# Designed miniproteins, single chains, continued (3), part 44

Each design is a single chain, and the fold is of that chain. pLDDT is the mean over its residues in the fold that is shown.

## One batch from the design tools (miniprotein)

Design m9508
Fold by ESMFold2-Fast:
Structure m9508 (fold): chain A 62 residues (1-62)
Amino acid sequence: SAQEAADREALQREVVRLASEKLKNGETLDLDTMKEIVREALARTPVSPALRARVEAALDAQ
C-alpha cells in the first residue's frame, strides 16, 4: 500500500542517517551495530504495527 511504502521509506531514511553518523564517527558497521541502528530507527520512526513486527522478527532471526 502507499502507506506501507511511505513507512518503509521513512524507516530507510532514518537507518541511512544513523549509519552515516556512525561512519562519520569512525565506527564500523558490524552486525551488532546495524541491529542497534535498526532498533533506534524503529524507535524514532512512526511505522505501522505490521511493519514493526516484521522488522523486529527479522532482527530476532539474526
Scores: mean pLDDT 83

Design m9509
Fold by ESMFold2-Fast:
Structure m9509 (fold): chain A 90 residues (1-90)
Amino acid sequence: LDDYIVVGFEGKIDKETVPELREKYEKAVASGKPVILAVGDVEYIDKEGEELLREMMADPRTVAVVVTGGKYKEKVIEMAKEAGKPVIVS
């Protein structure tokens, strides 16, 4: 959508994937458009991945978080609420 940029997450969010995910997020915010985080079937989150998600959720350019499932669904919803972001659960 032209009015929003969606940044998707699935699989592993860990120290090996954080650099790529951070680059995707920074490219999205460089658009100047509101960013929506879409968190899908995430299998693993380490400390670095959790820190990245919290940073992205706290960023004023992130306007909403969409959660579509996975074993980390409740944790992601909690993090988004802590950051004061609207959460859409699918």
Scores: mean pLDDT 83

Design m9510
Fold by ESMFold2-Fast:
Structure m9510 (fold): chain A 112 residues (1-112)
Amino acid sequence: EEEAARRLAERYGVSPAAVLGTQRAIQKLRELRAAGEEFGVAAFVPDATEENVIKAVRDAIQEAEELGLPKRIAVAIGADTEEQVNRAMEAAKKYAEELGYEVKVVGDVVPE
């Protein structure tokens, strides 16, 4: 998986830590779904800039509206640092709430 994460990071121009963090965040979404949390569309952001997160939320909202799905989306975020993840999570929540959507946001980084 370390080698696979490195190859994905090179392909997308992000760090291996961001790729692994996104994979861990996806696992957290899977656990939330197993616990009974419902969401229509899930977005994955391994390059957690505010711009990329806002774009991912917008794209997920548009897809949910086109498919007639509930106004609830999920976002899995990976970044190099906890601070970057926290900023991206806050931006995702704020943007979705301004558009009248409920969002389940999970973020992770590769452990120190």
Scores: mean pLDDT 71

Design m9511
Fold by ESMFold2-Fast:
Structure m9511 (fold): chain A 87 residues (1-87)
Amino acid sequence: MELPEELVEEMRRKSAELKPRMDEAQTADFETQYEVALELAKELLEMVKRAYEAGAISEDQYNAIQAQLAAQIAQLQALLAQRKAAE
């Protein structure tokens, strides 16, 4: 299915907003890098929720994307915990 224009515009706006933070994270410590990645994943979840509410995606599609993003969030948190354990 094509993405709704509103979602595409929101993704573009969020990408522009997060770009400076991502660039700064490259020179920051690893904890800051993972925090920025977690924030991005949460923003994507909100955008997908809006697409579902707009009727652009089915409930099954929404649940599948939400599950995938939740798995990515869990992986990022696990990587942060792994680094702390390696200390």
Scores: mean pLDDT 71

Design m9512
Fold by ESMFold2-Fast:
Parts: structure tokens; sequence; C-alpha cells
Structure m9512 (fold): chain A 76 residues (1-76)
């Protein structure tokens, strides 16, 4: 699980997308904030992968990701 977070922080877009897909399957609330940050990635492919991952996640975890994303947007 720690390895997935490190892949999400990778400078390689392909590694980031793979990590996002695997994190979506984990159903772990600890990944809500990293996934929320991925929604604001400067890379459109990473952003798209994060949105698609959200569709596959547990509704409760998805809600947490969206709440974190809203907080990030307000503070920017």
Amino acid sequence: MEELIKKLESPDVEEQIEAIKELAKSNDPRFAEPLAKALFSPDKEVQKAAYEALQQMDPEIRRLVLEKAREIKKKE
C-alpha cells in the first residue's frame, strides 16, 4: 500500500495512472487525499485516470475524495 502512494508521487505519468487504478480498488480512506490531489494534476491524462478511478471506488471513499478535492480548491 505504501508502494502505491510512492508510485502516485512518481514523475512518470504512466506510473501515476497505474497507481491511481490500484488505489481505486483498495477501498482505503488513507488514499482519499492523494487521489483528490491527482484530480488537480497538471497532466490531463492523470486527471482523467483519477476521475475514472472515482467511478470504481466505494461510495463512502469516493465522497471523502470529493470532500478533500473541494477543500483543496477553496484554499487555492
Scores: mean pLDDT 75

Design m9513
Fold by ESMFold2-Fast:
Structure m9513 (fold): chain A 74 residues (1-74)
Amino acid sequence: AKELEERIKQLEAEIQALLDEIAALSGQDGEELVGEYLRDPMKFAARASPEVVALAEEALRKIEEARRLQAELE
C-alpha cells in the first residue's frame, strides 16, 4: 500500500511539471489545456502546436497511470 501511494505521489509531481511546461509554451493553463484535449482531441490537434500536443499526450498517459494505481488502492 505505502509503495503504491509513493508511486502515485511521484506521478502527480511529474504530471504537475508537464502541466507547468505546457502553460509556459502555450500561454494557457496546463490543466485547462489538457481538459480541452480530452474533450476533443482532433479539434485540439488542429489548432495547437505539435510540441504542445505531444506534451498534453504525455501528461494524459501519466494521469491515466495514476488513476489506475489509485483504483488499486480503493
Scores: mean pLDDT 79

Design m9514
Fold by ESMFold2-Fast:
Order: sequence, then C-alpha cells, then structure tokens
Structure m9514 (fold): chain A 63 residues (1-63)
Amino acid sequence: MELTPEDYALLVAVQGSAEDIAAFLKEHPEVSRERILALARAFFAGEISPERVAEIGRRARAQ
C-alpha cells in the first residue's frame, strides 16, 4: 500500500480508459468524477510532471 487512492486517481485520469475510470470511481466513491477531471487538467496545465505519473504507473504495475 505504497500508493494512495489519489495516486491511482491520477494514473487513471491520465492513462486510463473510460471503463478504468468508472471502475475506480465505483471502488472509491469519495473520489468523484470531477476530481478525476481536475487531476487530468492539472496534469495538462503542467502542475503535475509526466515523470511523476510514469513513476506511479510503474509502481502500480509492480504491485
């Protein structure tokens, strides 16, 4: 449990499909669709680095 729900939310917001987002929101109802969209917008605004997202994705796939 090295990754937080918000780390997974960021990963699915940037790299996930619509079904990945739907599955995530079902398991984490406290993380709204609006939060996912806000994370995606922050990433594309340059507030979140691509390297950070790549690191989270690598960690998620390893565990």
Scores: mean pLDDT 75

Design m9515
Fold by ESMFold2-Fast:
Structure m9515 (fold): chain A 77 residues (1-77)
Amino acid sequence: MKFEEFDKDGDGTIDLDEAVAYAEKLLGRPLTEEERAKVEEIIQRVQDALARAGGPRDGTLNKTEFVGFKALLEKEL
């Protein structure tokens, strides 16, 4: 799926609720509390990797971070 399908504000970022909605769509069901915590962990790991390249940590995923997030989510869920 494209980044723009989950960026409902059109501001170029995806928040935690949008990232959770993506994961729920992949599983076809609501996330458990443990799976929601895993999504938050994956977001943090992606932001940590890109912050080392000079990006600010703002609690949201940009287009580049979202590509990394999808790859980790599909591997670990």
Scores: mean pLDDT 69

Design m9516
Fold by ESMFold2-Fast:
Parts: sequence; C-alpha cells; structure tokens
Structure m9516 (fold): chain A 73 residues (1-73)
Amino acid sequence: SAEEAAKAAARSAELAAASTDDATRGANMHEAYKSALLGGGSERGLAGAREALAKATDPAAINAAQRAIEAGE
C-alpha cells in the first residue's frame, strides 16, 4: 500500500543516515527513493534523507540522497 511504501521510504532514509559508509548509504537512499515514488514523502523520510546527504561524500550516494529528497518534496 502507499502507506506501507511511505513508511518503508522513511525507514530506508533513516538507515542511510545511520550508515557508516557511502555504499550502504547510497543503497539505502536508492531504496528510499523507490519507496517514495510509490508512497510519497514524509517529514521523517525527508529529514533522514537530508542527514544522509550531509554525510555522503561519494557522488553516487550524493545523487541518490538528492533524488530521494526531490521525490519527497
């Protein structure tokens, strides 16, 4: 459901924010982006994605976080 997808997006964004490496951060942000396309964004998901973006240094992880933020707006 859309509600479940929105919750999944928020959880993935939070996991990305908690990640210690950019590969895991980028993978979780990509999952957050896919889920946000299905269920929409949430304030919790957007906050997690912004925190992940602030920690990201790899261009792929930065791009994944930016796309997740845009999908949640």
Scores: mean pLDDT 82

Design m9517
Fold by ESMFold2-Fast:
Structure m9517 (fold): chain A 104 residues (1-104)
Amino acid sequence: SKETLEQLINSLRQLKKDIEEKMEAGTLTRYDLLIYTQIVTGELVVLRNIAKRRGDQETVAQVDSLLEKLQTAISQNLPVSDFAKTLIGIINEAIKLLEGMIEK
């Protein structure tokens, strides 16, 4: 539903804000990023399932690409700042996909 998509957008925006605030304060840890990554993965899976139920194969493929980028970032053992920037980028792309789904 539109409300579910709006809730996912609000959750992702809040996660982005929390990451950015901790990064600016110099308090962001690798443990924080691992927890945020688990939350984002779960929300991307929900988005994928909604897109699949709607027959939106383009959005499914785009979410699969974001999940792959997320797994690659984890496996590369990036510095905290680079991992945070990568995660923020993935969150921004997920928000754009969700906003596009609301407009359809």
Scores: mean pLDDT 88

Design m9518
Fold by ESMFold2-Fast:
Structure m9518 (fold): chain A 93 residues (1-93)
Amino acid sequence: EERLKRAREIADRVLEEYLKENPDISEEQLEKIRKTLEDVLRFLAPYLHLFSDEELEEFFRKVVDIVLNSKNDAERQRKLFGLFEELEKKLKE
């Protein structure tokens, strides 16, 4: 419960940093980023205790980058799955 709130704070901070560096982000792109971050947080909620704050911050930065640089939803999903695979490998160590 506390870990989910912390992860949300980290995601919000990452998004704020990206908005400062990318002031030209459209409202549609921003909504897509917010929705993707919410979907990711919900999906990871049972596993958040397995990650450090640093790992969550890097993960959310990669999620935002994927949303901004993906040409379509299929590419976005493929890249997000690759990111989850990287995260799984870290959990084994």
Scores: mean pLDDT 77

Design m9519
Fold by ESMFold2-Fast:
Structure m9519 (fold): chain A 78 residues (1-78)
Amino acid sequence: ADELIAELERLLAEYRRLLVEQGADPEELEAGVAAAVAAVRKALAQAETTPTLTREEVLAKLREENAALREELARLRA
């Protein structure tokens, strides 16, 4: 779980860096990245106090989002 969150943080940091190079507002990107990470951490914390099915769903969604970010980064680099 923490491994997937760490990957999300790393992918979002790289995504932010590439967008800033293109003239995006770094403050808006920082806020967006922080909000995304906080939302995932909150969802995982709530899953810890609810049925294991909810936790599995959150982890599956996180894997999906990380895969989408990897594709977006590949597009931005290409």
Scores: mean pLDDT 69

Design m9520
Fold by ESMFold2-Fast:
Structure m9520 (fold): chain A 62 residues (1-62)
Amino acid sequence: SAREAVQLAVARYGGKVGDKEELREALEAELSAILGRPVRVELDVEKEGEKERLTGARVTPL
């Protein structure tokens, strides 16, 4: 489900700076496939020194 895809993305992120766009694109592709329609995904992150913590995701149908 879309909810499960978001939860898996949060688990995969791991706080690596620089991998955010790769994760966003992967999640966007997974959600587009699950929902059967194109979507836009935006990740909400909070900076913690040299790391980023994923705090949420916004999904917008195109």
Scores: mean pLDDT 70

Design m9521
Fold by ESMFold2-Fast:
Structure m9521 (fold): chain A 86 residues (1-86)
Amino acid sequence: SAKEKALELIERIIEALRAGDLDTAMELAVELDKLALESPSFSAEERRLIVIASASVTLAYLDPTPAARERAIRNLEEIKEELEKL
């Protein structure tokens, strides 16, 4: 399902961020954003969470500090938990 793909992408983004691989994290965030835009099966709430996830990665990519990366990881973990409950 589209939701399962979104959850897989978020997990892979978290792994890339933990590894300090911001380029891979950003590539995966672009893929996640496309999934949100192209899949009509997402609810408005699910789509909102996915967009916030992508935005969190973009912010860490544009201003890459350890603190920004840690915030992105925490935010993505929270979004993953919320999305799993829907």
Scores: mean pLDDT 86

Design m9522
Fold by ESMFold2-Fast:
Structure m9522 (fold): chain A 72 residues (1-72)
Amino acid sequence: VDRSVERERRLGRRLRETVRWIRSNVSDPRMRDLLIERARVRHDLAVNTDPATRAELEARLKEIDAEIKALE
């Protein structure tokens, strides 16, 4: 039971570290927002096991990746 909570805490810490790095190193506001959203969607995919929710998150991740590529 506590092991599941510990995994979620570990993933949450990784997300916080990623978001902090993006905020400190990415100066373009649009790119920053997209990279932060991508990190959050990836985190949600890592913690969610429901196939329907995962499919929606994967679709959103593809949309974010397409927007990031358009800014490159």
Scores: mean pLDDT 79

Design m9523
Fold by ESMFold2-Fast:
Structure m9523 (fold): chain A 119 residues (1-119)
Amino acid sequence: MVIQQDTLNYSLELDVGPSEESVERAAEEAGKALEKAANDAVDTGNNAKVTITIRSPTKEAALRAAELIKKKAGEAVKKAQEKVAEAVLKVEEEFSKEETPSGETYVVKITITITVTLP
């Protein structure tokens, strides 16, 4: 029997306002998605890839949400490490700016890959 390790794919789009409450809400939503992805990876023995796209009218809110989301990813991986021989986090970040008729929108795209090694 050949056991093939697949990658589970998840995507999440978050609209983040300039307030701290909006940033915290986005981080909480991303945290839940990341915890689910990490648990699914552990339970199935597969890798997980989570693509999170953040859109905000302010650069500061977009970048702050990105930093909190990266922290949530680290927490999810640490929890996964309790059940597997090894769990490794890879984070890729892309920043861009979109011009709209209503003004500028700042976009941060975070790709999080969780690689699980079973004992």
Scores: mean pLDDT 80

Design m9524
Fold by ESMFold2-Fast:
Structure m9524 (fold): chain A 91 residues (1-91)
Amino acid sequence: MEIIEFEGSEEEAHEKIKELQEEVAKEAEKRLLEKTNEPVELQVALSGVKETKDEETGSTIIEGIVKAVAKGKSGEVVEVERKVKLKIPKE
């Protein structure tokens, strides 16, 4: 499983999550369309969110899983997921 590491502001971290959600959605849709040639139903979620603080640096560390699930009308299912580790420095 691929781990995407990012360091930036809280706002930049939210935009990074959105970007990754779009990437996994596109990949899941592409894989399903190659198999079924049918319209896809897409669900995208951020799950397994854990927040920790690095006491030495004061940074907030957020870990989670970005997952896309694509479904065809025939019942075919494709799942794509990526682990995310976001570091937000203390200002």
Scores: mean pLDDT 77

Design m9525
Fold by ESMFold2-Fast:
Structure m9525 (fold): chain A 100 residues (1-100)
Amino acid sequence: NLDKQLEQLKEELQKLLAEAEALGDSVTVKLAKRLIELLEEVEKIKNESVKKKALQLLQKAKGHLQLALDKVKAGDVTGQVGHLLSVIGDMIDLESLLKK
């Protein structure tokens, strides 16, 4: 059930957002908020195939964002940068899919 997977992913992104806010990680906060916005757009997709593809891109982006946050928690701010760039790439792919 795609709707249940989107609901779970939204909860995970909201938890990640709260943790990033508590750490003062403003970049991760901005990206988490944008992913939640994109997820809400994905929830409105009627085509199951497109919705499934969009969910996979959201899951990939969330995974990269979690790795970025984990680097900050470990004190490795420089190691965060590569993961943040991966999130931005995933978001570009997702936004391109949503414009079709």
Scores: mean pLDDT 88

Design m9526
Fold by ESMFold2-Fast:
Structure m9526 (fold): chain A 89 residues (1-89)
Amino acid sequence: SSSDLQQQANALIQQGGDLVLQARDALVRYSDVARGAALVAQTQAIIAQLQQISQDPRLSDDFRQQLQNRIALLQAEVARLQAELAALS
């Protein structure tokens, strides 16, 4: 259902945000490049799942817009983390 998709998307958004915070902690506090890279890869997998959900026609236009905005924010954070990884590698 549309409601089930919204709950799934919200859970993935929360998980993606948590992974970004963990990746930042790994890179900034510990300079742990291997862990940081693994967490970035996991965040990219979450973004891919969210992009698939965003194509589902059962979503309301309002929720789709909110989801697309959240995907864009996660993509921007991944880009920053990738730049940090490149600087540390």
Scores: mean pLDDT 90

Design m9527
Fold by ESMFold2-Fast:
Structure m9527 (fold): chain A 88 residues (1-88)
Amino acid sequence: SARLEELARQLAATQLDETLALLEAEAPRLPAEVAALPAEERPAAVAGLERVRAFVEALRAHAPAEARPRLDAVLAALDAAIAAARAG
């Protein structure tokens, strides 16, 4: 039915918006947070960040055009965090 299709579309859009809001709030803080980690914790942080990055790339592949610049900004912040974690 048209109502169920609309509800499914609204749920998908809400989930994307909620995910984007969380990523936009957290990702800019990650480079400073990982730079503050003890050296022994950084390999695990890199592995975790790489998994999140893969998730965001997959999300971007299916995202509407208007969401892609926001996801690109998140990817840039994740790349900065991975670089910070690897730098020691």
Scores: mean pLDDT 82

Design m9528
Fold by ESMFold2-Fast:
Structure m9528 (fold): chain A 56 residues (1-56)
Amino acid sequence: DEVRRRREGMERGMRRVNELWREDPARGAEEARRWGERYDPASGNIYAVGIEVDAE
C-alpha cells in the first residue's frame, strides 16, 4: 500500500536525518534538504507531512 510504504520510508528517513543532525549538523542539514517540506527540523518530523497523499 502506497500510504504504508511512504509512512515506513518517512519514519526511516526521520530517524536517519535526526541521527545525522545530532552527529554532524552539516550532513543532517543536507539530508533534511533532500526531504524539503517533508522534514521539519523543529519537530524532527517527516511522516506527519510526507504521508499526505495529495502532496504527491
Scores: mean pLDDT 59

Design m9529
Fold by ESMFold2-Fast:
Structure m9529 (fold): chain A 83 residues (1-83)
Amino acid sequence: MKIEELEKAKEKGIGYLKVLIDRIRQSGISDEVKEYIDELEKEITKRMLESPEEAARINIDYLKAQGHTEEAEKMEKILEEEK
């Protein structure tokens, strides 16, 4: 079910999880799933605020999950150059 899909996406990476959350929010969701998603979004936001490097990595994974592979590769190069 939707929670299992969220867990599988989290195993792939937080950026992949964000894409799945967006899709689930576009459909009707149960209160349990909504609460779980809200908690995950808070976790993601906290991690992004704590580390600029992790925020960049999450964005790269998000682009890859959406099929924007070329854009993700460009962001990876920028991240390497800024180090």
Scores: mean pLDDT 73

Design m9530
Fold by ESMFold2-Fast:
Structure m9530 (fold): chain A 114 residues (1-114)
Amino acid sequence: VTLSVEIEGGSLPSEPAKEFKVTITATDRRAQKAAEIIKKGYEKANELVKRGTPEANELAQQILGEAFLEARRVLEAPDDKLDEVYQEALKRIDESFKEATARLEALEAQRRAV
């Protein structure tokens, strides 16, 4: 199994928001599934970063970390569990993104009310 990842960009809480850029190359089915998880994590993280707030940047980094952990689980999964682990990983990333979005919307509403 071979997986290559090149990462560019990102932002600190005190800096202007920047999109994360990632290039992924995968050589087999397991690596391809892991690459899709990482790619999805970057897509969700970039969506949060576009909000331009320090809180969004922190949540984006949290989602990236989760995506890398889930990709590792897929790479380490037994063949008979590969599809199950992959589907669970995608679901966990989607749920984390929904929770992050709801939290950011609540913070925006609170700032608007104050």
Scores: mean pLDDT 74

Design m9531
Fold by ESMFold2-Fast:
Structure m9531 (fold): chain A 95 residues (1-95)
Amino acid sequence: SEEEYRARIEKLRKEVDELRNQIHQADSLPPEQALKRYEEVRERLDKLIAEATKLENDILNDPSFSKELRREVALVLAEATLLDIYVHMRIKELQ
């Protein structure tokens, strides 16, 4: 079960890295194109944060899971949340 949760967290970590790269690309686009890309990224971040939150709740409620796994899911959630704040700010600037 820990290995299955680790694989799910690793998948979310890779998705966070992909979304960060898409944000970086969007930052260089003209305003109209940037806005569309940020809105697409925001939708994906919202889904990712919801999934990561469910995983964190499962892990925190099971004392058999390692401290490392708890740290990893918390880091994924924190990073996704920071990206979400940034994207919301950028969308507001471009509207």
Scores: mean pLDDT 89

Design m9532
Fold by ESMFold2-Fast:
Structure m9532 (fold): chain A 82 residues (1-82)
Amino acid sequence: MEDEKLLLEVIKESGKKVEEAISKAKGQQLEESFLQLFKDEKDPATALKSLSRHLKMLSEKLGSKKLEEASKLAEEAARKIE
């Protein structure tokens, strides 16, 4: 469905911004782990749930409101996709 792809694309866009922010604040190690989640791109719902958990952990570790926002968006998208 178009909705599934649209939501996944929105999450990827949020992830790109998060990835850029992490790259600026940290280095290679966090970027590599984060990129692997995006590149795996398996089943949309499963991928989005995994992404949400990862972003939440990163937001707690880095204290980033942007990461927390992206985590919520991913969680909502995952629930809609089923």
Scores: mean pLDDT 59

Design m9533
Fold by ESMFold2-Fast:
Structure m9533 (fold): chain A 74 residues (1-74)
Amino acid sequence: MKLTTVTLVNPETGDVTTVTLDENGNVVKVTLTRADGATITLTFDENGVPTAVATSGVSAATEAALRAAAEAAR
């Protein structure tokens, strides 16, 4: 399986978003790296359903909200 990565930089905030696509163009992973060093990683299955949320440098409330949103998208 070949994975393609697309990196977008927000020039206003300095945030870096890396989107990983499979060979069919489906999003399998999104990593947001904030200018302050905080990271948010969302993992998706082959059908675009969120399967995991991982955070570093974000508040517990933000982590809980992202996890709840990922569960609601199932």
Scores: mean pLDDT 73

Design m9534
Fold by ESMFold2-Fast:
Structure m9534 (fold): chain A 71 residues (1-71)
Amino acid sequence: MKLTVEIIAKDEKTYHVIIRDENGNILLDEEAENIGAVVGRILRVVADGMPNPWEVVEIVETKDGKTTVTK
């Protein structure tokens, strides 16, 4: 299973976290006030039976003209 995590920085301390599966279904769509909370949301989804999240998770961080992609 491949997960796409999109992190959008709205304000200084506000992040919008969207986690989608390969079919584009939204598994999580929540606001997080800190990067730690963002990581916690990701871990909750991947801990639900995923064998190795770092092999299949693509993390996309979009911040006002800066995009970071990690696999």
Scores: mean pLDDT 64

Design m9535
Fold by ESMFold2-Fast:
Formats: sequence, C-alpha cells, structure tokens
Structure m9535 (fold): chain A 96 residues (1-96)
Amino acid sequence: STEALIERMAELMLERGLMTEEEARAFVEGARLLERAHREGRPLSPAEREAALEMVRLLARALVEQARREGRVDVAAVEAQAEAEIAAVEARLEAE
C-alpha cells in the first residue's frame, strides 16, 4: 500500500541519517494529507499545502544528501554552482 511504502521510506531515511525523527514524522504527515486530499478529490487547504510542500523539501534534501554520499553527477553540478557563486561574490568585492 502507498501508506506502508511512505512509512518504510521514512524509516529508511531516518536509519540512514538522511532525516531526523521530527523530519521523518513531518514527511509522513505531509504525504498522508496529500494522499487524503487526492482520494477525496478536493484541493489542498492552505495548511495541507504547507505540509505537502515541507514533505517535498524534506525529500529533496534527503535525495541530495544521498547523491552526495554516492558521488553522483548532480552533486558535482551543485558544488560547481556554489563555487561559481563564491567566485562572483569575490569579484564583486574586489571591484568595490
């Protein structure tokens, strides 16, 4: 079931240190609210929308951290962008 899959994902992310216990609970709650609204065929309330957005943010952070540990190409791109932004700030400070 979708609920069992969501709970297993949260447990795995907690076990791997990709989420705190509080973040894992927020992830599960956001997913449950989204699933309930979808099942009921209704739009999300503002509070449910915020919970669903937090679920997405937590999942994104966990995936980026997992990719970093695995040495995937998307991590290298994020690091390159950070270095370019630092270089741009340094150049701006030197020009003043």
Scores: mean pLDDT 73

Design m9536
Fold by ESMFold2-Fast:
Structure m9536 (fold): chain A 100 residues (1-100)
Amino acid sequence: KKIEEKEKKLEELKKKIVAEASEEVKEEAREILKKEKLPEEYLPQVILQIYVGPVIAAGYEATLAGLPKEKILEIVREVAKEKGLPEEFIELLLELIEEE
């Protein structure tokens, strides 16, 4: 199964996450845009960073701590679930990370 198809599904799921983002997350994203002096065109990207940023950070910190791969994936999944990311998005994200 091709990486290209997985990336296409990931992009569709990213759009869904942005569209379904809560008002609270959208407001937080707008505050970040204002503080960073970014144009409003970056709002979707910042919304994604609010959801995905902590997931990537948790995985990176677990890797630096020397945790086993299975534990790193478990931590990444738990943080993503806590952030309310769709299970399909989490599975595709983990598969793409594994394929690297």
Scores: mean pLDDT 75

Design m9537
Fold by ESMFold2-Fast:
Structure m9537 (fold): chain A 61 residues (1-61)
Amino acid sequence: LSADDVAAARAAARDYIATFPREQVNEAGRAATEALIRGSPALSVDQANLAAAGGVVEALA
């Protein structure tokens, strides 16, 4: 990936997260952590997408 592609991917992930209220983002993080601890992913589509977007931001940091 070029530096521009990396920057665009991070911007898209942050913009996606920003479309949700902070409380919903925090709830998605808690639900993802609980699913990992329980070994059973019971996440809504929004929670799964928010977790994936967070992973993109972290991976490209």
Scores: mean pLDDT 64

Design m9538
Fold by ESMFold2-Fast:
Order: structure tokens, then sequence, then C-alpha cells
Structure m9538 (fold): chain A 70 residues (1-70)
């Protein structure tokens, strides 16, 4: 569960630097991570979400996945 907390905090920090559109996308990611029942569920969702994200959000999601896999 500590890995999910680290991932959520990382996204919250990236959200502060994001554009309004990116903030909306990152808020959705935060809400999903807060409701995720396992690290495996979170990783699966993030890998799916990357396919539809812009390049900057994809880079944020890549780092989040790395945190969850560590």
Amino acid sequence: MEKLEKAINFVKEEKKKASPVEKTQLDAIIRFLESAKSVEEAIKFLEFAKKYANERVQKVLDKVIEILKS
C-alpha cells in the first residue's frame, strides 16, 4: 500500500505543474489510484490509460508505473 501512496503523491506534485486539461486527466488518475484494490490493478489501468494520453501525461504515467513496480 505504501507504493500506491507514493504514486498518488507523485501525481499530485505533477498536477501542480500541469495545464488545466492535464490537471483534469491527472485528477482522474489520482481518484482511480485512491480506489485501487491492488498495485497490480493500478498498473493494468495506467498501462491502458497511456494509450489515450498525450505525450506529457504518458511520461508521468510511465514514472508512476515505475514507482508501483519498484
Scores: mean pLDDT 81

Design m9539
Fold by ESMFold2-Fast:
Structure m9539 (fold): chain A 90 residues (1-90)
Amino acid sequence: SEKADAVSDAMGKAGEALGQGDEEAAREAAEKAGEVSGVPAEELLDAIKKGVEATKKGDSATGAQEALKGLGKALEKLGDKKLAEGAKES
């Protein structure tokens, strides 16, 4: 859906910004994802921060999994449980 695509894109941008040390851009992207999904931006930003932290410790698989958990929560809040479960499994 258009909303799911917008949330996925925004969360991807937030993760990329955090990876580059741009906390302001990451917050703006998380706010956009929160506005579309209805999940508080701080919760989405926290999930992405946990993903980036795991990746910095050399565990890229755990990093990806933590980021996907945040995305899955946002998609579930949109009322699309099937897409949310797909994101959690990926």
Scores: mean pLDDT 73

Design m9540
Fold by ESMFold2-Fast:
Structure m9540 (fold): chain A 70 residues (1-70)
Amino acid sequence: SREEAIALAVAAIEVAGLDFLLKYRPDIPKEQLEREIKAARETIERVEALDPDNPVARKMRELLEEIEKK
């Protein structure tokens, strides 16, 4: 569906963004990082509702857990 396709595309972009932030921007303001994490979490939840086995959603969740572990 169109909704599924859009959610998947957004999730993929957010995964790449989080990976970049984790690796290259350790000095990013905490407020900005928290906003990015919240946005990614909301998108991953939408993708999981549409496709629970989606590998992009799984990778995004792993990245969120890694960021939150710090």
Scores: mean pLDDT 73

Design m9541
Fold by ESMFold2-Fast:
Parts: C-alpha cells; structure tokens; sequence
Structure m9541 (fold): chain A 62 residues (1-62)
C-alpha cells in the first residue's frame, strides 16, 4: 500500500522529516509526496527523505 505525506506549507527541513517518517512507515514501498502549496525545495526534500528511509518517493500534485 502507498503511504501519503502531505508537505503543503512546509519548508525543506520539515518536508524532509515528513518524507523520512512516511518512508519508514512504507517499509520499502512507495510514498506519495503531496506538494500542492509547497515550495519546489520542500517537495524535493520530502522525496529525498522518503528515499533515504529506503522507500520510493514520488512527488505528486495534491
């Protein structure tokens, strides 16, 4: 099952942390990073966080 992380309104540091926690929950699965209203930097940080936790992070519009 895909895990969803909404990073709308988050900065890059907050986005990374949210993506990383969602990536841990995904247990090597897919994390959908919802970027509606987030900066490009926050979106990329969320994807990086999920990938660093061993999941596949994908940035998607909300």
Amino acid sequence: MAVVADISGKDAKEGFGAGYEAGKEAKGGTVRILVTGASEQAGMSGVMGANMAGATGVAVPG
Scores: mean pLDDT 75

Design m9542
Fold by ESMFold2-Fast:
Structure m9542 (fold): chain A 83 residues (1-83)
Amino acid sequence: SLEEEKERAWRKAALYAYTDPEKAIQYVKEAFGDEAAEIFRKAVEKAKTLPDKLKQQSVLDIAFHLIRNKKSKEEIDKEIEKL
């Protein structure tokens, strides 16, 4: 399904988030569009400030769920900032 394809694209993006961020952003952009790509970029930058890999992964997972639930970029940006 389209939702399964989007989930696979997000998982690929998460895999490259810290090793090849431009490649990761491109996967998000192709599957979700430009606004989601900017959200993903912000989530990765926030994740880099966190002390461990589990918390880093949680930030990316939260961003994915907020995008999937069609929250506005403004709402998503505020939720990421709280993490």
Scores: mean pLDDT 82

